# Ledger of designs, part 35: designed miniproteins, single chains, continued (5)

Each design is a single chain, and the fold is of that chain. pLDDT is the mean over its residues in the fold that is shown.

## One batch from the design tools (miniprotein)

Design m17269
Fold by ESMFold2-Fast:
Structure m17269 (fold): chain A 81 residues (1-81)
Amino acid sequence: GSTPVLSEEEQKLADELLEELKPLIEKLIEAIKNKDWETAEKVAEEIEKKLKEFLEEHKNPNAVMYVAGKIIQEAKKAYEE
């Protein structure tokens, strides 16, 4: 697995980030399933911006890498379905 093992504090940060990103993740998955690559690219760029902002605010790369890895796996699953 490519995801780091998180501490309880890091898991809380990861959960907070996932909740913030939930509407964008759902929009990304829908765009991928609909083969709307233009929308998928724009939403992915917005997600990347929010991941970067969260990293700069919380200085916790493990939480951000975990969330990024989870989003990539969900996107891959949507693409393969």
Scores: mean pLDDT 82

Design m17270
Fold by ESMFold2-Fast:
Structure m17270 (fold): chain A 58 residues (1-58)
Amino acid sequence: EEGRKLAYEVSKRALSFGYTVDEAAELAVKEAELNGLKISMEEAREMARKAREELEKE
């Protein structure tokens, strides 16, 4: 759960800077690792896609 929340926040930030969903997911995985959290690339990609969709509505 913590990893998914971090991935969502990192992805939202990265996407706002113009990164792609895949790039945001990669950053989220690296950030989770640095914080001792476990998250798969697949889960990070899901969070990145969700963040992108919500940013488009905002």
Scores: mean pLDDT 80

Design m17271
Fold by ESMFold2-Fast:
Structure m17271 (fold): chain A 75 residues (1-75)
Amino acid sequence: SLEEAVKEALEIVKKYPSLPVQELKPELKDKALSEEERKELRRLAKEGVKNDPSISERLVEVIAALAELILAEKR
């Protein structure tokens, strides 16, 4: 689910806060979610960051990109 993918991405960014988002983009292009699903991932990432003060709000886009990758792998 989108929520589970975001949860997994949140755990990854807590361990690796310096992940390069740009390196994820080529893989996402081949396994892309719909625009609607991508917006939902970003919304869930924003909510996850608000609920966990140990995670920087600057990582919302990183979390969304990682969640999209996780969903692409499970398809």
Scores: mean pLDDT 68

Design m17272
Fold by ESMFold2-Fast:
Structure m17272 (fold): chain A 75 residues (1-75)
Amino acid sequence: MVEELRELAEEIEELWPSLTPEQKKEIEEKLEELERETRARIEAALAAGDEARAEEILREGVLEAARYALEVAKE
């Protein structure tokens, strides 16, 4: 999981300078949406006292965001 996130982040960073302003905007808008949704779910899990669930939600959200960014970057 952590290794997969690192590899995705490195690939995104490598591709980022070659992206169009439109691709960057699309990624940023989707990331803001996913962050908002993920944060709400994390807060609900923490309110229930389930830290393990909160960690899983965060992990899933970060992976989803990274995969989406790569899909837009690669088409």
Scores: mean pLDDT 77

Design m17273
Fold by ESMFold2-Fast:
Structure m17273 (fold): chain A 65 residues (1-65)
Amino acid sequence: PDAEAAARRGEEAVRRAREAVEAGDLKTMQEYLDEAQDYAVLAAAGGDVAGARRIGAEAKEVHER
């Protein structure tokens, strides 16, 4: 898949996870964090290692919130 598109989808998933945390929905938060991690792996596989690392760092911040 397109690495740039994968990175964008991962960042969107992190944003959705943040919204779920604000709503108190930890199950939905975890589902979106899992989705973000899948996209980060695809982005890295496509050559966007920096994008994948940013997604991972942002996902960690959401999880620790």
Scores: mean pLDDT 81

Design m17274
Fold by ESMFold2-Fast:
Structure m17274 (fold): chain A 89 residues (1-89)
Amino acid sequence: NEVEKLREELREKLKKYLGFSEEEIEEVLEAIERLAEASGLDIAEVLRRVIKGLDVFEELKKQGKITLVGDLTPESIVALAINLAELYS
């Protein structure tokens, strides 16, 4: 199932890039599901956008152009990732 593969990829990237716990990862996945329902978007499309945004974030971080400061909500992480995916399309 493509959606399950995308969820697993997102879990691995949240752990690797942001050091998220399993509980924090579940909160992000729940925020993504709520966004998909509220927007009428296919959940696979939302997952792909968030994954792309996290990849962009990690590359910008490696270049010293961006850093996370303080605690971010799950909704803020999803919004940041989607915005980065759109800006760097």
Scores: mean pLDDT 83

Design m17275
Fold by ESMFold2-Fast:
Structure m17275 (fold): chain A 56 residues (1-56)
Amino acid sequence: MSEALKKVLEYLKENPETSSEEIVGLAMEEGVSVEIALSLAGLSSEEAIKKLEEEL
C-alpha cells in the first residue's frame, strides 16, 4: 500500500470534521488511486478511516 493512504488516514484522524467531498479531494491530491478515492464518496470521516485502514 502507498504512503498516500497513510497521509490521508492520519489527516482524517486529526480532522474528524472533514466533509465527504473534501475527503475525496484530499485522497486524489495525495495520489490515492481514483478507484479508492471515489469509493470514499458519501462516507463519514469515521467510515472513511475504517475503509482506508482496510486498504493498508
Scores: mean pLDDT 77

Design m17276
Fold by ESMFold2-Fast:
Structure m17276 (fold): chain A 75 residues (1-75)
Amino acid sequence: MDLRERIVELLYERGPLTVAEIARELGVSPATVSRALRELEAAGVVERDRRTGRYSLTPEAREQLERARALLAAA
């Protein structure tokens, strides 16, 4: 599976999470997770809490994921 898809799924189920927590759960390096999270943040898919350093899905990304799941279930 695409690493970015795995991060999105993990944050949907368990977010908010730190880079280290995501890296541990997915079995990848923190550097690899950090790069993927920067790409997702630039795309508006995730946001970072400045106080805690935890990442979560944006409300827009969460809504789009739920719509995609509903579409797949209805197809």
Scores: mean pLDDT 81

Design m17277
Fold by ESMFold2-Fast:
Structure m17277 (fold): chain A 98 residues (1-98)
Amino acid sequence: MEAAEYAEKAGRARTREEALEWAKKAGELAKKGSLEERKEAARRAGEAARRARTPEARRGAGLAAGYAGRAAADEEHLELLREIAEKLRKIGDELQAE
């Protein structure tokens, strides 16, 4: 089930505990999705926070947006780390070939 749906549920939560539970589920699902799915979940959670009428709902949607946004940022960082690791491996091979 999609991370965006749980982010929206977090935005409708009546208690902080309920908001946290839904936000965590949104974050876990976002980590399993593609980068685009993670960004979409963060965007939809952000919109839910803006439309939320109660402080509890805004906190819930905000937490969900934060988790989804972090999952997207982590994927971008992992791609950068893979690139760096490949470059370091090539340098090591070149040094051993001398």
Scores: mean pLDDT 66

Design m17278
Fold by ESMFold2-Fast:
Structure m17278 (fold): chain A 75 residues (1-75)
Amino acid sequence: SIEELIKKAEEYEKQGKYEKAGELYEEAARLYKKQGKLEEARELFGKAEKAYEKAGKFEKSIEIAVEELEEVVSK
């Protein structure tokens, strides 16, 4: 479930596994987006962006930020 993905991402963050946390937040965000839950998706894209930044994956962090902006424009 989406909630299991979020919980797993939070566990990886606590372990300092930021890249894995970012991947799970990103997956959960995309699933919420598919369900039309745009505010929940946006929050999780923000968490993925910060997790990738902490992992030093700046290109992925930028990609997530762009996807989040596209979500705002999409109504």
Scores: mean pLDDT 78

Design m17279
Fold by ESMFold2-Fast:
Structure m17279 (fold): chain A 76 residues (1-76)
Amino acid sequence: AALARGEGELDLTGVPFETAKQMLRDLVAAGARVTSIEGDDPERVAELQALIDEERARHGAPTGPGLRVRVRPAPP
């Protein structure tokens, strides 16, 4: 956890993509402010960013702490 700037970190490495989408949707609905998404799959990263932007628009301006997200799909 970041103590200096109130930024949280969410590591979704190995989490199924659909579960990661649901978790981020729930966090944004709860007021979390996602500051960055990091991952090796640009299409999935873009999809998560779009979902966050859509939920943010539905719920108004984010007031929660900054949240950095890491996404890496588990190997088969």
Scores: mean pLDDT 71

Design m17280
Fold by ESMFold2-Fast:
Structure m17280 (fold): chain A 70 residues (1-70)
Amino acid sequence: PPASAPPARTDEAAVEAMERAARALGERYGDEEMEKRLLEAARLSLGQDAATTRRLFNRALNGEPLPARP
């Protein structure tokens, strides 16, 4: 159902999908540190808007420090 709705905020289902993608990407690249950063970005994006979610993933991909949890 999330595909047909305008995704204003990241919900738990979206986080699970992003975590799955992060694990697949980490396996493909063989980069466990990148996988960990992407997983953290996915979890931090829960309840955030799309712009914040993209910013978190960009930081994770660039190896930038992520903001503290809640």
Scores: mean pLDDT 73

Design m17281
Fold by ESMFold2-Fast:
Structure m17281 (fold): chain A 62 residues (1-62)
Amino acid sequence: EFSEEEKKKLEELYEKNGLDNEELEKLAKEIGKSVSSLKKYIIDKEVEEGIELLKEGVEKVT
C-alpha cells in the first residue's frame, strides 16, 4: 500500500515525465517499492481518471 506522500510523488513524476522507466526506477528505490508496483498504480489511476474526465468533459461542453 502507498502512503499519501508516496502517491503524491508518483503522480507528480507521472504528470511531468510520463511512464519513464529511469524516473520510475529512481522513485522505486527511494520509497522501497518495485517499478512494477509503481507502473500498476499509475495505470490504474490513469484509467480511472480518464473515465471520470471523459464523463465530466461531456457534461461541461454540452
Scores: mean pLDDT 70

Design m17282
Fold by ESMFold2-Fast:
Structure m17282 (fold): chain A 92 residues (1-92)
Amino acid sequence: MRQELEAEILIGMARISAAVSEIAVENAKKSGDKEKTLEELEEAIRVLDESIERLRAFLPSASPEMQERIEEEIEELERRKRELEEEKKKIE
């Protein structure tokens, strides 16, 4: 109940933060500014790392059902982070 609500809020915040960061990267790419694109990629990777850390820190406090959902969200965020890191390597 309360822990489930806290988990849902953390998941929602992680998703919003990831989406906002990804939009910033896409806008930078559309501008054609490579330096700005690299800066936004570095920021997006940092935001994803912080979101993953918060979810991992909460994981031991969550119910078994919410632990599964948090683990799935962590895996998705880690996948997105890898995609951003690969994109950064292609630009560097």
Scores: mean pLDDT 84

Design m17283
Fold by ESMFold2-Fast:
Structure m17283 (fold): chain A 57 residues (1-57)
Amino acid sequence: MEEAIELLKSKGLSEENAKKVLELLKEDPYLGKQLLIKNGGLSEEEAEFILKQALEM
């Protein structure tokens, strides 16, 4: 989980916003993944890594 937060912080998110993104991914994995790619500037591989971390919570 810390690795997912650190990756999101490296893309310019605060720790609070990174945690909110992980919660969104648990509620709506499809929408959350699309937001990570389109708005967060993550690659598909990075977004899938974050999604897996969120679902393992």
Scores: mean pLDDT 76

Design m17284
Fold by ESMFold2-Fast:
Structure m17284 (fold): chain A 50 residues (1-50)
Amino acid sequence: MKEKFEEKYKKIMNKKELTPGEKARIDRLVEIYENAKKAMGKEEVEKLFE
């Protein structure tokens, strides 16, 4: 499930016309997601992104 989330974000960034600001925000979201996985665990992080 997590792999699909991360893969989706990569595909969206490559496929969509994103501004540099939007790309930076997505990168920060991914960073927060990775840090949260280490702190809270994978299942808890997925609930937050629902």
Scores: mean pLDDT 66

Design m17285
Fold by ESMFold2-Fast:
Structure m17285 (fold): chain A 60 residues (1-60)
Amino acid sequence: PSQEEIDAEVREALLLMAVAIGKIAIENGEDPQEVLEWVRRIAERLGGDPEKAVAELEKL
């Protein structure tokens, strides 16, 4: 695979990890608004869709 394909897979894995960490943080009593804002920022930095990242967090 190309470097671009590898980078895309790594970004997706990192985004899924961020969503999972956010879910655990909310379950352990962190402020849901702050966690959602953190997940949005991570998604934006990774070049992903922040609204889709938040939707994935809400599905868990």
Scores: mean pLDDT 76

Design m17286
Fold by ESMFold2-Fast:
Structure m17286 (fold): chain A 83 residues (1-83)
Amino acid sequence: MEEKAERIAQYFADLVRKVGLPDEADEAAELAKEAYLNGPTPLVVAGMIQAVAADWYLEQGDLETAREAVRGAIGTFRAAVEA
């Protein structure tokens, strides 16, 4: 569980940096890790879908949409840990 949570956190931190939000990367990683460790709630699944969508948009060269998806994922993971 913890190893998967750490890999998810690292993946999301790298993604947050790639979309140009380096100052938010460490906090975003911690939120994703805590959300994942809290269990597979609908909010955690939604956050992961937003992160994967952001990665896809980044691969397509749509940095603006990728950044919006990353911000959405951060908000969703925050809601998951605060619930």
Scores: mean pLDDT 82

Design m17287
Fold by ESMFold2-Fast:
Structure m17287 (fold): chain A 91 residues (1-91)
Amino acid sequence: SALREEALRLVEEAKRAIKEGKGEEALELLREALELARRLRERGDLEAAREILERVIEAAKELMKKHPELTLEAIGLILRAIGELLDIELG
């Protein structure tokens, strides 16, 4: 779906921003990708939503490693993504 493609693009842009030293930009891109994953879930695209949420968690872990000043924001993002994944698996 177009939403899945857009969310994947945002995660890849976030990973590039992390490597380029743009941690705050990466955080905003990952937040946007998380919101698109929620929209995918609302539309019943559960497999696509799960894929995006897993990629957001991976990118947020890299954000913490490269930008330790954003550790609390990245942890918050990881916890939100895990909560969404848990809802998909248990719902």
Scores: mean pLDDT 89

Design m17288
Fold by ESMFold2-Fast:
Structure m17288 (fold): chain A 55 residues (1-55)
Amino acid sequence: SMEEKKKEAKERLIEKLRAGDYAGVRKIVNELIESGVLSEEEAALLVQEAAAEAA
């Protein structure tokens, strides 16, 4: 489901952020937008949520 894909993506983003892999973060975000899973605005919000949890 879309919710499961978003949760999986958020977990991947948290992992990349904790590792300091900002190139990996951008790759995941671009993949989600290109595949139509998320809009640019939704992707930005997901990154903000992941960054808050990674801190």
Scores: mean pLDDT 83

Design m17289
Fold by ESMFold2-Fast:
Structure m17289 (fold): chain A 65 residues (1-65)
Amino acid sequence: SLAEEAARRARELAESARTAEEAAKNGHIGSQLAYELGLKGGPEEAERAAREADLAGTRAVIRQS
């Protein structure tokens, strides 16, 4: 149902937002600004910032390995 899809999407966005916040705390150049812009720019900006932070985190883990 649409309600179930919306709930799943909301959980995914919350997870991504937490990842973006974590990256902002650990990074300096643009990550915190990107997270703040996401909150101010609405869901699309928040989703983009969260995706960028998630990718950056994944790359950092791979490089440390």
Scores: mean pLDDT 57

Design m17290
Fold by ESMFold2-Fast:
Structure m17290 (fold): chain A 66 residues (1-66)
Amino acid sequence: FEVGEYVQAVEDYEAKRPDELSLKRGELLQVLGFDPEDPSKLLVRSVETGREGWVPKKYLIRAAAP
């Protein structure tokens, strides 16, 4: 994944920490950044809600821009 890339949730995810973002399957998001200490996570922003948070990469696939 690249910063600025659009991604889509493959399934629902419930945030487990205050810095995480809950996802709905099919939700469109934009990649904002990476955690150098945890390569399994991405910082994303929801296109629909504008909310930001960390999400496990395994819940995301590459998507087309809106």
Scores: mean pLDDT 79

Design m17291
Fold by ESMFold2-Fast:
Structure m17291 (fold): chain A 65 residues (1-65)
Amino acid sequence: SAMEKYAERVKKRIEETVKDESLVEEVNQRLDELLAKSKSMEDMFDGIGKILEELAKRVLEENKA
């Protein structure tokens, strides 16, 4: 389905962008859970936004100014 294809493309981009394999694995797990619970593409977009926000917070903690 469209949601499954979208989730796979998001996973690929994160794997290409984020070099921390442990963070990639955590995000991929959350994406799988989101895909299982999502009823529409809107649910997918909202859920992905939340996942990316959490990822950004962890990256900012690693890059202490």
Scores: mean pLDDT 76

Design m17292
Fold by ESMFold2-Fast:
Structure m17292 (fold): chain A 78 residues (1-78)
Amino acid sequence: VAPLPKEEQLARLEEQLAKDLAEAKSEVEKLEIIAAYNLYKKAIETGTASSDVVKQQQELAEKIRNSNLEEQKKLAEE
């Protein structure tokens, strides 16, 4: 009946982090994964995050990452 406890949400997030890091091929990719993990972890720890909110934060982090890639492309073209 109770919503998923924060500790369980954090444990699942940590398992996903370990899997993503194991599959990462470069140190830069690992740093990006860690940055995303820290964003999701903060959302859970603030006490306002549900699993739906965590997914929304994941989507937001992905949009921010894509925006940074677009800025990097502009710099590379100069």
Scores: mean pLDDT 67

Design m17293
Fold by ESMFold2-Fast:
Structure m17293 (fold): chain A 66 residues (1-66)
Amino acid sequence: ETLYEITIVKGQGVNMTSGEILEPGQTIRASKVTFLPDGTVVAESAETGDQYLFGEEDIEIKKIEE
């Protein structure tokens, strides 16, 4: 199973399902990541299925091998 580790480097991320704001240094693991043409990134949590919203410039993303 492919996982993505998303770390917030600057700015803020938002959990769109709960309204939680993520601060720099926080990390989530996503099963799905979508890059939108406007520089928005949408990620689906591998743990909860919650949807997260980030700015592409605000995050570091790493593909995790199985």
Scores: mean pLDDT 81

Design m17294
Fold by ESMFold2-Fast:
Structure m17294 (fold): chain A 56 residues (1-56)
Amino acid sequence: VIEELLRSPEGSLEWKLAAYRLTLEGSVATLERWLKRARDPRVREVLEEALRVKTG
């Protein structure tokens, strides 16, 4: 479900909610995979912050 929502256009409300939930419940590997795919700098910032919180 979360991974399907992340396939929505980057920056949409659905995408942002999925990314937020992924920060709380997702794995580091999943976050790294999405960061590799992200091209919008705002989206990358959110995913990088989530990774920092989970790995730091």
Scores: mean pLDDT 66

Design m17295
Fold by ESMFold2-Fast:
Structure m17295 (fold): chain A 119 residues (1-119)
Amino acid sequence: GPVVTESGGGTVKEGGSARLTSTVSGSSGELVGVMWLAEGPDGSARAVAGVSGDSKKVGYDERVKGRVTVSLDQANKTAYLDLKNLKKEDTATYYNIAAVLENGKVLLVAGEGVQLTVV
């Protein structure tokens, strides 16, 4: 079945930038869409950004709007989350949730998370 692999975390200075990457493998199915979630140190999760598989629909959480760009390369099944002007509040474990169309059904698959720490 489909597997999500994430990268691009680590420790970044406040005011800096980061790119998080997520790739879906193990499936020939197309991506219906992807969503990035952030889980804070208190365990609360929030949606950050989402994009449809055709890239025509894009959404952002108001708290990050203007500082974050989400994009999707459907051909390579790779999603990106570009973060700029990082704040300490952006410190979180980021998960990519991919919606994969497989055998006429939509499967939701999550990565294991990538930690971003803003210092």
Scores: mean pLDDT 89

Design m17296
Fold by ESMFold2-Fast:
Structure m17296 (fold): chain A 77 residues (1-77)
Amino acid sequence: FEEALKEALKKAKELIEKEGKLTEEEAKKIAEEVAKKYNLSEKEKEEILETLLEIVKIAKEEGADYAIATLDGRIKA
């Protein structure tokens, strides 16, 4: 699960770096891709999606740079 979550966070970071934003649709797509790759349960997929949706909110409210910093902290932990 932790490796799947870190991969999802890295994918979200790449999109924010390239586009300056992360949409809910992009968050759902990342969660689905990672869940398939790591054979995650529906609950684990939902947990990743919830984490990515918080990043969507952070990027909108605090800005892309703050969202990237938050992602870096979580990836390195």
Scores: mean pLDDT 76

Design m17297
Fold by ESMFold2-Fast:
Structure m17297 (fold): chain A 74 residues (1-74)
Amino acid sequence: SSMVERIEERIRRLRELAAAETDPEVRAFLERVIAQLERLREIVRKEEDEAFKKQLMEDAEALVALAERRVAAA
């Protein structure tokens, strides 16, 4: 639950950034990251292995950090 909610908060934030983004290449990149986070959210929601969920959450946070760096560099 908590991990799913955190991924949903990250998706919401990135959607706001994508909506405000004027560079079409950066927007397309953000949309790809959002799609990947949505896939990770569905995997986390169905997963029962707590150790694997933590690894998936680390992967999600890495994707968010990559997206935020790309926006900052634009």
Scores: mean pLDDT 86

Design m17298
Fold by ESMFold2-Fast:
Structure m17298 (fold): chain A 76 residues (1-76)
Amino acid sequence: LAALTAALEASIAALNALAADLPDKAAVNQAIALLNQALAAAKAGNLAAIAANVAKLAALGNTDVALQLSTLIAAI
């Protein structure tokens, strides 16, 4: 969980930095919201909720981040 929590926090920070430079923030804000939900689930130890939010992130088009997080979930 510690590695997954760190990866989620890093992804949220990276997307927040990216959002500052984007003219359309809607998709980035949605991705940040999903990552924050996954982070809350990770801190609660709810692996099923983490997996569900990562799947929603992949569907939104953030496949690279979703793949990284899925790999970390599989390692738990």
Scores: mean pLDDT 70

Design m17299
Fold by ESMFold2-Fast:
Structure m17299 (fold): chain A 68 residues (1-68)
Amino acid sequence: MEEFVEAVERAEAVANPAAAEALREARRAAEAGDFRAAMEALQRARAAGLPDEEVRRLSELIQRLVEE
């Protein structure tokens, strides 16, 4: 959880405003335990222009949280 939150905060700092908004939604959803909503928010961040590398890293962190 903490690793995902920190990764989102780092990505948000360099993202455009639309991607940053979606990243904030992903973080809020993950903190609430709603990992499906967190993944949906990451897909919106990708559509808004978040780099594929960051999307992949963040989605891998969410998948690990779901599998544990």
Scores: mean pLDDT 79

Design m17300
Fold by ESMFold2-Fast:
Structure m17300 (fold): chain A 60 residues (1-60)
Amino acid sequence: MEKEREFLEKSRELAKEFQEKLDNYIKYNPNLSFEEIQKIVDELRKEYTQKMIELRKELE
């Protein structure tokens, strides 16, 4: 029960952090090209995915 709750809580925190970082990059850099935005998304997504995989392994 607590492990599942912790996973959900941590995964929501990671998702929120990812989304906030992306939103801030777009908000404060409105002149970013499509390719620059995609690169930022790709790097953040890789970090987020790795953290999610590790979190799942830690709690399972």
Scores: mean pLDDT 77

Design m17301
Fold by ESMFold2-Fast:
Structure m17301 (fold): chain A 90 residues (1-90)
Amino acid sequence: SMEEARKLLEKAVEYLKKAVESTDPEERIKNIEKAAKLLSEAAQHLTPEDIPLLEKARDLAFEVAQDEDLDVRIQATLLAMHVSLLIKSL
């Protein structure tokens, strides 16, 4: 299950990269939501060894949070805060 959690986390990072690359607010939100679902599924099986990849996910989410669209900003900020709390729990 730790290996499955790592794969989910890697996939979440890929969705966050897609959110950063997208210029469409709706597509950005969709990618943030996909990343959030994967992170929630992985959360219980993550270990301290996953912290560097979680920090990457957090940093990408904060990058998306610089958006001028309020809905994108809120969703990305909430995800970044959630990932920050997850890192503190490991």
Scores: mean pLDDT 89

Design m17302
Fold by ESMFold2-Fast:
Structure m17302 (fold): chain A 65 residues (1-65)
Amino acid sequence: SMVEEVRRLLEEARRLVDQGNLTKALELVQSAIKLARTLSAEDYARIAPEIQETLQFLSRAQLAA
C-alpha cells in the first residue's frame, strides 16, 4: 500500500542518518512527505506521527553535526 511505501522511505531515511548521510536522509523524507500528501485523510492520520517523529530525529541529528 502507499502507507507502507511512506513508512519504508521514513525507515530508510533513519538508517541514512545512522550512517551519517544527512543529505540523502532529507531527500527521502521530502519524497515520503510528497507521497503522503496523495493519501486519504484516514491513511495520512495513520502515518503522520511517524513523519513527525522522523523530522524531529533529523533535526536532532543536524544539531549534533
Scores: mean pLDDT 85

Design m17303
Fold by ESMFold2-Fast:
Structure m17303 (fold): chain A 58 residues (1-58)
Amino acid sequence: SKAEEAYKLAKELIRERGLDADLDEIAEEVVKKTGVSLSIARTAASLARAELEKEAAK
């Protein structure tokens, strides 16, 4: 689905740019590449960062 595509892309962008990356910039890039709404892209970016932060804490 487009939401899954958005989540995967957001996760890759955060891995590339770092956990402190601007989520609004990541969301805009996700919108450009996947065509999802900004709201969906922001949710995807937030969830991706939360998951990566949990992985880093292990």
Scores: mean pLDDT 82

Design m17304
Fold by ESMFold2-Fast:
Structure m17304 (fold): chain A 62 residues (1-62)
Amino acid sequence: SDAEKSARAAAEAAARGDTAGALAGGWEMQKHGLVEEARRVMEAARAGDSAAAAEAATQGAK
């Protein structure tokens, strides 16, 4: 689904340390209904915690 694809993209960006890309991916996750996971990704990305952002995004990619 588009939700799973957006979550996978956010997870890949975060895994690379791209917190700006993870934040953008979190916005896409929210648009596709992954509201809870998106909040965790965006919060971690804003804090500069790419590992936490990747973990949260991976939960949405299932």
Scores: mean pLDDT 81

Design m17305
Fold by ESMFold2-Fast:
Structure m17305 (fold): chain A 62 residues (1-62)
Amino acid sequence: FKAIARAVKDYKAKSPDELDLKKGELVEVLEIVDGENVLVKSLKTGKEGIVPKSVLELVEVY
């Protein structure tokens, strides 16, 4: 399972395990952490981190 998502708004990381995102940034969804959070990889920077599901919109599922 591979999924590409887009940030629907800017997100500022609140901990070292989280990732900063800018609105419109594309990420690969690597893992569902819990009901509210996902582990993603930024396609722009290659950095990985946790972000809330609420800041993402699914674009493509493989």
Scores: mean pLDDT 80

